# Designed miniproteins, single chains, continued (4), part 71

Each design is a single chain, and the fold is of that chain. pLDDT is the mean over its residues in the fold that is shown.

## One batch from the design tools (miniprotein)

Design m14609
Fold by ESMFold2-Fast:
Structure m14609 (fold): chain A 75 residues (1-75)
Amino acid sequence: AEVEPLIEALSDPDPAVRREAALRLGEIGDPRAIEPLIRATTDPDPEVRRAALRALLRIDPSAVDRITVPAPRLP
């Protein structure tokens, strides 16, 4: 499994590519992905944010302590 190209894909302009990269990084479980995935939890696309959060929990549950995700007050 290749970690470096997946980390680069987290910066892709296509949110579908970023989401897939986050999911694959979670499956690989390489700690080198932790910092890039923490940044991805602030992605403008909610599906990318969910994928990054799931990947972080899979790699290192304690990384959640470094995540800030504001909940919307109204729809």
Scores: mean pLDDT 75

Design m14610
Fold by ESMFold2-Fast:
Structure m14610 (fold): chain A 80 residues (1-80)
Amino acid sequence: SELEREIARLSAVAAINLAGYQFEIDLLERRGGSPEEIARLRRKAEEYQEVLDLIMEASNLTPEEQKKRLEEARKRLEAL
């Protein structure tokens, strides 16, 4: 269905960005990056994790509720 494709697409976008931030955090921690920069990246990773959680929760809802959750997820991703 269209909703299943949108869940897959938004999940992929959120997961790829989350993985990217987690990789950057690990790199900075290994190289002795600033605590402030690491904290900034951790906040970004948390925001992407929250979006991913919202999308994952949507998979078990009615189609009407899925549409609402996916639109919220899309808006949050566009704002990041």
Scores: mean pLDDT 87

Design m14611
Fold by ESMFold2-Fast:
Structure m14611 (fold): chain A 62 residues (1-62)
Amino acid sequence: MIDEEEVREALGLMAVGVALVAYRNGMSEEEALEFVREVSRKAGLSEEEIEELVEYLRERMA
């Protein structure tokens, strides 16, 4: 049985992937970062986990 926390983490990482692809296709950095925050928050991630994903996305955008 897959743990719900593991599923939430996977959803957050998928959001980062989608945001990165969208950014490479003309979405602004601000919009891409907000997309990750919104999707991760709706998926049930903590604010601490959301900030870690946002930092990860920023590193990939640099």
Scores: mean pLDDT 80

Design m14612
Fold by ESMFold2-Fast:
Structure m14612 (fold): chain A 70 residues (1-70)
Amino acid sequence: SEATRLIDEAVRALERGDYEAAVKHAQRALELDPRNPAALYILSLAYEKLGKTEEAEQARARADEVIAAM
């Protein structure tokens, strides 16, 4: 799916240290699937790497909520 492709691109961006690209791809995946835990987790990690602590905490809380509901 398109969401799966975007998640793969976000993971590859994280691997090469392109955290802004990782945020972009994860956000696009969340537009398609707002409760995708992989995309939320990637978004949290990328924000942590960018020093955006508040945004990282918000994304992590959302990821934890989704995982707890599985």
Scores: mean pLDDT 85

Design m14613
Fold by ESMFold2-Fast:
Structure m14613 (fold): chain A 66 residues (1-66)
Amino acid sequence: MDMMRTQLYLMIQGLELAGYTDVAELLRKAYDAGAPLEELLKAANLALTGDVEKAKELVEELIKKA
């Protein structure tokens, strides 16, 4: 069972509902590019805890590597 993928999807939805559509879109793009789920969950958690700018930087770095 892909519990990590489900958790990431719920976190992305939470970000969209909070109005952080840009970081949510970056997370979807990184996931589609094959970025590691553990790193995507870390970035999503940073955004949800208020550190949106660091989350964006981390996701952009993951996209470059994937």
Scores: mean pLDDT 82

Design m14614
Fold by ESMFold2-Fast:
Structure m14614 (fold): chain A 79 residues (1-79)
Amino acid sequence: SLREEALELLERALERARELGDERTAKLIEQAIEALKQGNYEEALELLEKAGTRAVILGDDETAELLSRAAKLLQEILA
């Protein structure tokens, strides 16, 4: 499902953020995962956009790509 694919992408982004010591991005991703699990797709999307913007600013293109892919899946669920 789109939800399961988004969750997998978020777990990968979370692991990467933790490995890099980016606690702020990791916290935003953790909050997005919780919102997604609760069915709060709009809140999850907002949190992912914040995390993705941070990743881009810090030059972490891989985390940014994972978060962007997850956000697109959430947008499809909301459409």
Scores: mean pLDDT 88

Design m14615
Fold by ESMFold2-Fast:
Structure m14615 (fold): chain A 60 residues (1-60)
Amino acid sequence: MKTFEFKTTNPNKLIALALSLLGEVPDANVKVEGDTVTVIVPDNPDKIAAVESLIKEYSK
């Protein structure tokens, strides 16, 4: 599994986008604490790349 952490001014929007990307993936998790979003992705290179792209575009 790979864990991503990033800060954003709109955590709810990023959660929705991350869940859309990971929707049917077992063991994928999205957590929010304040302005910090944590995404846990299983060892799937396509899903890892998709989440990295999402973070690159939307993390602030």
Scores: mean pLDDT 71

Design m14616
Fold by ESMFold2-Fast:
Structure m14616 (fold): chain A 66 residues (1-66)
Amino acid sequence: SPEELRKQGLELKKEGDEAFLAGDYDEAIERYDQAIEIFEKVPGAEKELNDTSAKFLGAAVMKVLS
């Protein structure tokens, strides 16, 4: 269901956040990418998609700077 997909996306986003805080930018990028793919399939998840996309870009920038 869309609700279960949204929950799965939020868990992946959380895993990305944890990886980012640990300085594991490659892992953060991978988790955020997976969350984005899920949120793109969920009607009404525009906020989650936008928030996660911004975090993905932030992790990608940090990876280049590391």
Scores: mean pLDDT 89

Design m14617
Fold by ESMFold2-Fast:
Structure m14617 (fold): chain A 71 residues (1-71)
Amino acid sequence: AEDVANRTFVAGGLAAAGYEALGDRERARELREQAERWTKEALEDVEKGEQAFAELEALYREVAARVAAAE
């Protein structure tokens, strides 16, 4: 549970940082707040945490590719 929660928090933070780099500060803030909520849920429900991590990791990879393309 703790390990999944930590991974979820990190993935959410990376995705939010990507949105900030793209100039979308509001979406980055919303995503950080959502990641914090999902991290708390992951401590109580490992399956939800694994689902949230997968979603945030996919989002981070997509946003990172967009940031790289923007230089």
Scores: mean pLDDT 78

Design m14618
Fold by ESMFold2-Fast:
Structure m14618 (fold): chain A 93 residues (1-93)
Amino acid sequence: MDYFVEGLQYLSEKNYEKAIEYFEKAIEEDPDNAEAWLYLGLAYYKLEDYEKAVEYFEKAIELKPNRLAYEKLAEALEKLGKKEEAEEYRKKA
């Protein structure tokens, strides 16, 4: 079973709790999978757990910097009221 692909399927169905479960399993198999960390953060963002979303987006960026991760990190920081930090990450997106 490809846990990352299963996570994406549940994310597309807006089943964020199951998406999280499968992305966590994907990370257990391959902790260097930056995309799994990114989508784990996105699933937490959809559940309005912005602090966890920030943590996982930062991990995704640490492994592999990408525009989407910077954009989503900025969005999560804005939800937490950290507007100045969000602007710095938007400049990197």
Scores: mean pLDDT 87

Design m14619
Fold by ESMFold2-Fast:
Structure m14619 (fold): chain A 89 residues (1-89)
Amino acid sequence: DDEEIVKRILERAEVIIFATEGLEEAEISFYEMLLERGLITEEQYEEFMKEIEAARNSDKSSAIDLAIRELAEKLGIPEEVLRDKVKKY
């Protein structure tokens, strides 16, 4: 029922967030290495960090939207119906 569907969406979103967090950590480590080696400027590093922080703030919402899309396709339920269920939970 609705609770099980919402739970599945949230669990999938958590998996997506975990994967994106791993990619963000790899990107941060890469830019830190470039800065330490003098391959980028401090100004460029600060801009990259701001972009990652902005992406991080949208990633949670994006993960939920992606989980809804995936489950909608798999179950044959419209995305709007699944979004409504998530909002009520």
Scores: mean pLDDT 76

Design m14620
Fold by ESMFold2-Fast:
Structure m14620 (fold): chain A 69 residues (1-69)
Amino acid sequence: DEAERNKKLAEMSRKAMDLAVEEALKHPEYRQHLVDSALRHAEHAGELSGDAEKLRKEGEEKAKEALEA
């Protein structure tokens, strides 16, 4: 089912975003690159779930926290 497939893909993209944020905190020298990756995953998850604005804001918030750490 297409809706179930898109839900799983959105969950995978959210997980990838969280992992990229965790790596950004562990590797300050690559923080900007990893934060950019996390934002791309957040955007993709939003597109797949149909909640693009909410996930974009959530991704931006997590990215800001990672950059300020």
Scores: mean pLDDT 75

Design m14621
Fold by ESMFold2-Fast:
Structure m14621 (fold): chain A 100 residues (1-100)
Amino acid sequence: SEETERLVEEAERLLGEAANAANAGDFERALELAEEAARLLLEAIPEAEKERVEFLILELDAIGLTLQFAGALEEARRVYELAYRVAEAAGLKLEPVEIK
């Protein structure tokens, strides 16, 4: 539906902003944006194209990696958890990412 497409497009925009925030060292903002994007994706999943959801999950994982390399381990764990929850809701077989 047009509504589902708008949710996915907004999630993609928010993930781009989250990546920029993570690279700028604004880890709290990156997490806030990733959480909002994940919320929109969860709403869109029942009708969203699987390949597009898979791509956005990879974007979440990339943000998590950026946060992890910056030493923001708590924020990174939470972003990886968001990626896992979105993948599970989409019926995707992904292994959870763990930070030790």
Scores: mean pLDDT 86

Design m14622
Fold by ESMFold2-Fast:
Structure m14622 (fold): chain A 70 residues (1-70)
Amino acid sequence: MPDTIGILEGRVRDLGGHTGDLGRRYDQAVKDGAPPSVIAGLQKQYDAGVEGLRQMQAALDGVRASHMMS
């Protein structure tokens, strides 16, 4: 079987990187005075990424707990 923990760690890392890029892009758009629609779109994507990371981290923590008990 593929390493489920390793796969989830990879996904958390990749989603974290992407969400970080969205956060930096949001900050730059605000600084540059981008249109409100662009800023709102970036904020929505960033918020979704943060929530996705929270859910993936919870799943990873659950798998780690199960692995340590087995």
Scores: mean pLDDT 80

Design m14623
Fold by ESMFold2-Fast:
Structure m14623 (fold): chain A 66 residues (1-66)
Amino acid sequence: MEEEVRERARKLVEEALAAGKTASIESLEELERRLEEERRRIEAEDAPESVWHGLVLAEVYLELLR
């Protein structure tokens, strides 16, 4: 479970980095929605700090692309 959640967070970071290369508004809005959904899941699952670090990094990166 923990490793699975960490893998999901890692994929979100990779998607955010890929979206940054194109900087399209549509892709950024889609990622924001996915990050919000994943954040709710991580909060409910009481995931370890390392998983939160990946999610927060993706959120910060997405915010910088606005």
Scores: mean pLDDT 66

Design m14624
Fold by ESMFold2-Fast:
Structure m14624 (fold): chain A 55 residues (1-55)
Amino acid sequence: MKEKAAFLAVLSAVVENDGELTDEQLEEIAKKYGVSLETVKKFAERAKAIIEADR
């Protein structure tokens, strides 16, 4: 269930940064939750799509 916690962290960061995340923020989330950087990048893309749909 590390992936769910990582996704929520990515979603929160995307909301706070109005859809913009730095590579450093993505790497930090990947490190913190023990998931791959590729997984975090996919989560960021999904989170951005959700936020854009709400606009």
Scores: mean pLDDT 77

Design m14625
Fold by ESMFold2-Fast:
Structure m14625 (fold): chain A 90 residues (1-90)
Amino acid sequence: MDKSYVIAGNPDGVAFAAGLLSGAFGLEVQGEPVDLGDGLVAQVVGSGEPPFTAIGVRVDDATGKVEIKEVRGIEDLEEAVRLAVELARE
């Protein structure tokens, strides 16, 4: 199920998003996060085994807002990376 979260603040990109996901949702980053520029970051999180969660993050430096979008239940890591990039860009 697709979800979005908006968090007020001015975070340092991937490190803030990874900290929130690990602390609040019990998820660990799988592989290397993809910095797409313009405050957009794609990452995959999970327990080290399928299913994976695709995470798109948008950081708005002007407003200090972080928008996080997720899709869960992805069996293939490469598909999760592709979906995370799409979520960050939408």
Scores: mean pLDDT 64

Design m14627
Fold by ESMFold2-Fast:
Structure m14627 (fold): chain A 60 residues (1-60)
Amino acid sequence: SDEEQKESALKYIRELAEELSKTDPEAAEKLRELAEKIEKENLSPEEMAERYFELLQEFQ
């Protein structure tokens, strides 16, 4: 379901942010901001994927 997909994606993003916080606090902060936005703005799974993909471009 969309809810289960959202929960899985949020867990993944938060785990990634925790790992990055040890080596790249700035990138970790951006991921935490994304997770916060997903929760507060009730983003769709498609919007979540789009925002995450945009953020990943900054790490290249």
Scores: mean pLDDT 76

Design m14628
Fold by ESMFold2-Fast:
Structure m14628 (fold): chain A 59 residues (1-59)
Amino acid sequence: SLAQLPLSEQIEYLNTLEEREAKAARLHYIFGLSYEEIAEILGISRATVRRLIRRAEEK
């Protein structure tokens, strides 16, 4: 999982993602926000946030 990597490695990885995936992953892994909080911030559904995070983890 991304959360188990050093912070520098996590940042490098996030820079390889598309803008929306990178934003969702950053809010979750760096800021520790819940899917509901991220959904509110980005103006999307919780299900979409979950998909973006999952997709980021698969890369």
Scores: mean pLDDT 73

Design m14629
Fold by ESMFold2-Fast:
Structure m14629 (fold): chain A 86 residues (1-86)
Amino acid sequence: MAVKKYEVKVEGNKVRVTVETDPAHLGEVARAIVEAAFSVPGVTEVRVTRQSDTRLELEFVADSPEAAQKAAEAIKKAIDELNKRS
C-alpha cells in the first residue's frame, strides 16, 4: 500500500493531515492529497508542517468550516483510492 497510516483532523477552518508512506510514494501521495483538497471551493492555503522520508504533515486553510469538512472528506477518498491501486 502507498499509504500505511493516515490521520485527517478538522479544526474549524483548518484541516490537518498526517500520512505515513513508503519513501518511493511520498511525492505521489503528497500530490494526490493537495489536488483533492484544492478540488474543494474555499480551500485557500496549504502548509507543509513536517516532512521526512516516510512521514508528511500538511495543514490546509479553508474560508469556512464547511469547506474544511469537504476537503477532509476529499483527502480521505484520495488516500483510499491510492491504497486500492497499490
Scores: mean pLDDT 81

Design m14630
Fold by ESMFold2-Fast:
Structure m14630 (fold): chain A 72 residues (1-72)
Amino acid sequence: SARAELEQIAQALEELIETSDDPEAVKAEIEKAKPKLLELLKKLGASEEELEAMEKTLEAAMTNVEKAKELR
């Protein structure tokens, strides 16, 4: 189901963010996952506002990963 696929992708990204020491690799995987996540959310009936919120969340995650690199 679309819900199960969404959960699987989200879990994989969470695990990658938690375990990876490479900010560039994490950002690349988020960028790869973004279109699929948005498609799955659309299938689940997400509003335009919910899709925009997801895009902002992913952009914030990529920005935070980059900032964490600067602090090291």
Scores: mean pLDDT 76

Design m14631
Fold by ESMFold2-Fast:
Structure m14631 (fold): chain A 56 residues (1-56)
Amino acid sequence: MSDEVAQLVIKLTRAYIDGDEEAAEKYLEELRKLVSPQEAERIENAAKTSADALRA
């Protein structure tokens, strides 16, 4: 995984924790330009799951 993708995953997860839907959508769109649609969906689901677990 590229460093850029890793940074976007971190930012996306933080946006979900903060409830910032606008920021989350922006980072997800940038991820979709760098990875396949299938990979972007897996990353999105993982980030949401991680954010939900951290928020409890």
Scores: mean pLDDT 80

Design m14632
Fold by ESMFold2-Fast:
Structure m14632 (fold): chain A 62 residues (1-62)
Amino acid sequence: MEEARKKVEELGEKAKEYLEQGDVKKAMKEASEGAQIAHDAGLPVPPFLAEVALEVHKKLQE
């Protein structure tokens, strides 16, 4: 399941890039996709992907 790990990492990098560009909605979408792939593959969510999701959540504070 190496392909799933690689896709999760790629989606995390894209989420980070969108977050740095200020596109919070796209960053959230990519992070959610990565988390879903990790879950479906039986992998834990990588720490850096979780950190990106936390940053997105902070940015979306109501």
Scores: mean pLDDT 75

Design m14633
Fold by ESMFold2-Fast:
Structure m14633 (fold): chain A 82 residues (1-82)
Amino acid sequence: SKEQQLANIDREIADARAALALARARGDAATAARVDAILARLEALRAQFEAAPSKELGREIALLGAEVAVLEMHLFIQERAE
């Protein structure tokens, strides 16, 4: 349903916000800037999806969510790198 899809998007936005906070806390300015840009795009796409849902919008949102997950993994790897 549209409601369930919006709930999924809201979780992706929450994950992006957590990643941004983590990047900022670690002083990783480059990752923070990229996550901040993705977060802004996700929020804009969420509004577009709520107004006029489409498979193309849903796919773009899912791909941005996946990019956030990759950036979170990079933050984790950087913490373990000496």
Scores: mean pLDDT 83

Design m14634
Fold by ESMFold2-Fast:
Structure m14634 (fold): chain A 109 residues (1-109)
Amino acid sequence: MIESFKKLVLKLTEQLIELAEELLELVEDEELKEELEELLEELERLKEEIEKAESAEEVLALVERLIEIGDRLLELAKRAGAPKELILRIEVLIGMARIVAGVIRLVEF
């Protein structure tokens, strides 16, 4: 069970990294680029922590951090004037992460 949640959270994290990289290619503002690069570094660190997680409590804490980073990415995407499709993809992924967090809480707690 925990392994399945870890794989799902890893996949969501990898997908959010891809969306952040797509946004970085579209952004011309240097300040927004720096903020995006910082978020990408946080996502890469999060990915490493998820791979090392050994408990449902650790996985839950990490998916909650993924949601926080995702919300920050969504705000940056809106500020950057990103295409509606990219914004929607970020929103859907954050929504999926919230569902995963809810399921972990229901099953493990």
Scores: mean pLDDT 87

Design m14635
Fold by ESMFold2-Fast:
Structure m14635 (fold): chain A 63 residues (1-63)
Amino acid sequence: LVGSIFKAVVDVPDTGPGDLALRKGDLVEVLEELDETNVLAKSLKTGKVGRVPKSALEKIGDA
């Protein structure tokens, strides 16, 4: 999971401090698995890092 490239399958709003906002179709690199439901990810579009729900992501490749 860590180091893999994922695609957002839904729009993800910025709901709080440390959250990463994404649009459907945005690509992210998973940096760390925080828990069973959340990851720390870096947006490949913006370079921003934040928390993303795993349910919003689909794996498409390895980083």
Scores: mean pLDDT 78

Design m14636
Fold by ESMFold2-Fast:
Structure m14636 (fold): chain A 58 residues (1-58)
Amino acid sequence: SAAEKRLREALEARGYSEEEIERVLEAYRKHGFPVERIVTAIEYGFPVEEIIAGAEAV
């Protein structure tokens, strides 16, 4: 999807690993959180665990 492509591009631009990228995409598929909120967290360099926990805690 366009959302998954946007998330992948943001994660790759910040040097996240393929494993980390797939974890964020899986969380997005399960929870459907706002893409731009997660992109902002990625741009701030948050660890994957924090990004996923923040998405789940909403």
Scores: mean pLDDT 78

Design m14637
Fold by ESMFold2-Fast:
Structure m14637 (fold): chain A 81 residues (1-81)
Amino acid sequence: MEELKKKAEELIKEVEEHLRKAAEAARAGDLEAALEHAKKAEKAYQELIELAKKNPELWPLLEEGLERLKPLQEELAEALA
């Protein structure tokens, strides 16, 4: 359980990092880099969801993490608009 929580926290951090870099690249006009980071964020997010599906006890941690990710997702959407 402790290892699973740590892995989930690392995946949440990975999604946050790539969403942030994607938004920064998009604002700089580097759409190629923005898409590449967005793709990496999507991959980490999918792995996080699959982990939570197999381990429902992680869902509260995932819910908290998704709440932190929402502002970054909105920032990326705004940068791409």
Scores: mean pLDDT 79

Design m14638
Fold by ESMFold2-Fast:
Structure m14638 (fold): chain A 93 residues (1-93)
Amino acid sequence: AAADVAELARLYEEAQKTMSPKALELFSEAITAIMEGREDEAIELLKQAVDEAVSEGNIEGAKAMARAGALVARQYGHDKVAEEAEKLIKELE
């Protein structure tokens, strides 16, 4: 929990430095949806955030958001969301 929170905070700080306000807004909405158990909405919002970062040429930011989404989803027991986030990471490799 504590180590995962520290890693998530680090990924979020790096994302804030490199990503547009729109990508960050979509990502923040995705994380909120994960925490609230809105799995299908979380997957859609995470895909939108990743697509926005990719459209801006920020592949590393897109990968960081997908990793953060997977970590939060696993921590909250939403394996379906984590698996979809992991697929997004593979698509960016």
Scores: mean pLDDT 79

Design m14639
Fold by ESMFold2-Fast:
Structure m14639 (fold): chain A 56 residues (1-56)
Amino acid sequence: MSEEEQLEKDLEEAEKLVLKAVIDGKISPEEAEKVYNEFVKTKDFEKFLKKLKEAI
């Protein structure tokens, strides 16, 4: 699997995770957007998961 294919899958998973957290009331839409945008900038999925866990 290429790094590009892995990034695409990670982007889809990240979007699903933030949307679920917002729907479940665990995080605000504003904080979810901030966490997602940080991931888009860094491309670091592990850092994204840590940030999302800290936000909820």
Scores: mean pLDDT 78

Design m14640
Fold by ESMFold2-Fast:
Structure m14640 (fold): chain A 63 residues (1-63)
Amino acid sequence: MDLREEFKKMVEEGSSLEEIARYAAENDVGGDAIDALRDSGKSSEQIQELQDLINRLLGRTPP
């Protein structure tokens, strides 16, 4: 079971960044979510937005 492929499928099916971030936060796999967006050709701005959403859901302040 590849979590990175699951995130790629969510992106292809039109899942929101909030839905992807929630799934990543719940499973503690934010890195796999970010890598999946990068592999899917998403902009650096969208990747940063996903990172910020994951950090917010985990109660982390941005660096």
Scores: mean pLDDT 77

Design m14641
Fold by ESMFold2-Fast:
Structure m14641 (fold): chain A 116 residues (1-116)
Amino acid sequence: MIEELKKLSEEALKAYQAGDYEKAVEYFERIVELLEKNPDIPGRDLLIAQYYMDIGEAYLKLGDYEKAVEYFEKAAELSKDNPDFVAEAYRMIAEAYKRLGDTEKAEEYQKKADEL
């Protein structure tokens, strides 16, 4: 498992750096699946939340802003006891809504981030 997780992490980063964001998402999703199958991993929820942020950023690069919002919301929910991380996720949700042209939602999430 650890060797598989390391290999997937390296491939995900390589794909992301090469601009192959669809492939990077595929690797990040496989990492999340492996982490979800192993509940005894210390800090598992925060680690999964970090990968959800990476998936969201990849979807921003792909122009799939609705998917980006979905993954940033998953990251925020999983890390709700970490206000700095939730604030970062909310700022990314605001950016995605701004790109969608939903200025009201963008302002709502920016305010939520600023209030944390």
Scores: mean pLDDT 87

Design m14642
Fold by ESMFold2-Fast:
Structure m14642 (fold): chain A 71 residues (1-71)
Amino acid sequence: LEELLEEARRLAIEAARRLAEEDPSIDAEEAERQIEALAEYTKKYAEENPEKREEIEKLIREQKEELERFL
C-alpha cells in the first residue's frame, strides 16, 4: 500500500507541475500540499480500516492509471 501510494503521489505532483507550466494561475505548491494531505489521510484510513486495504489499493491503482494517461 505505502509503495503504491508513494508512486501515485509522485505522479500527481508531476501532473500538477506540468499544469502549472502551461497555466501560471495554477499554484503547483498548493496542489502539492493538497496531494500530500490526501496521501496522509489515505494512509491513516487504511491503517484504521485494514479490512478495506485491498479496496483502497484498487482505488489507488486506478488513480495512478488516470494520472499516467494524463501525463
Scores: mean pLDDT 77

Design m14643
Fold by ESMFold2-Fast:
Structure m14643 (fold): chain A 70 residues (1-70)
Amino acid sequence: MPSREEMLAKLEAQARELAATLSIEEMRELLKRLEEQLANADPSKPEMKELLAYAIEVLRRLIAEKEAAE
């Protein structure tokens, strides 16, 4: 049975691999959609906003990494 740490490591690796196969343009479009969801998020549910903000930061970092690789 995999530990939580091992599961998170696999999830991060898989997410990075998928992001690496996406074009920069596709990643930017996804970023725009996430930002729109964050802007429309219910202010009474801060945890939902936090999850969306986290996803946005991860995606921004992956975009920067992909641009640096070119």
Scores: mean pLDDT 72

Design m14644
Fold by ESMFold2-Fast:
Order: structure tokens, then C-alpha cells, then sequence
Structure m14644 (fold): chain A 71 residues (1-71)
């Protein structure tokens, strides 16, 4: 149950992260930031309910987002 919930959260987070990357590439910095922050929240939720492997994957994406937000 928690594993499937985490899987859904990770997939949704990945989609928002990709949209954020596309917005950043197009010069839409404000939109990119909002999409990255929303994706980050989904990955943090996935860490609460996911398996150890899913937590590791979510942590990896959070690290990538944090680097983008610090730029």
C-alpha cells in the first residue's frame, strides 16, 4: 500500500521536475522554481511512505532540485 503510494508520488514528482527543467530552459525562472518546489514536496512525501530503495531515489531527485534552486 505505502509502496504504491510512494511510486505514484515519485512519478508525479518526476513529471513536475521535467516541467521545471523545460521552464528553466525556456527562461521561465519563476515557473521553474514553483515546479521544482512542488516536485520537492512530492519527493519528501514519498520518503515518508516508501521503501528504502524509493527513499534513496527520492533523495537523489531532491538533491538535484536543491542544486537547481541554489543556482
Amino acid sequence: MSEKEAEKLIKEGMKLMREGQLAAAAGNTELAKKLYEEARKLFEKAKQVGTESQKGLADMYIEIIDKELAA
Scores: mean pLDDT 85

Design m14645
Fold by ESMFold2-Fast:
Structure m14645 (fold): chain A 92 residues (1-92)
Amino acid sequence: GGAAAGILVDMAEKAKSLGAKVTISLDGDKLVVTVENATAETEQILKQAAAELRSLGADATISKKGDTLVLEVSGMSPSGQIGAVLKAIGDE
């Protein structure tokens, strides 16, 4: 169901509350969350979200380049991915 979308929205809201810039996009069948101005606390929030997504059967990976974190999520239904993107963009 919508559990994966809820995890992504909650993560994005928490990251934004810490001053991070969150952008969500689709790359084929992958949902890509880019977090700029990331701190150690923001990284822990993304790691927790990735672990929760994996517990739901999704594939979730985090990569870091400077102060930018990228969370890539796959294995979710296309409708679930689109719903998560639209909801998170609406929270800008």
Scores: mean pLDDT 74

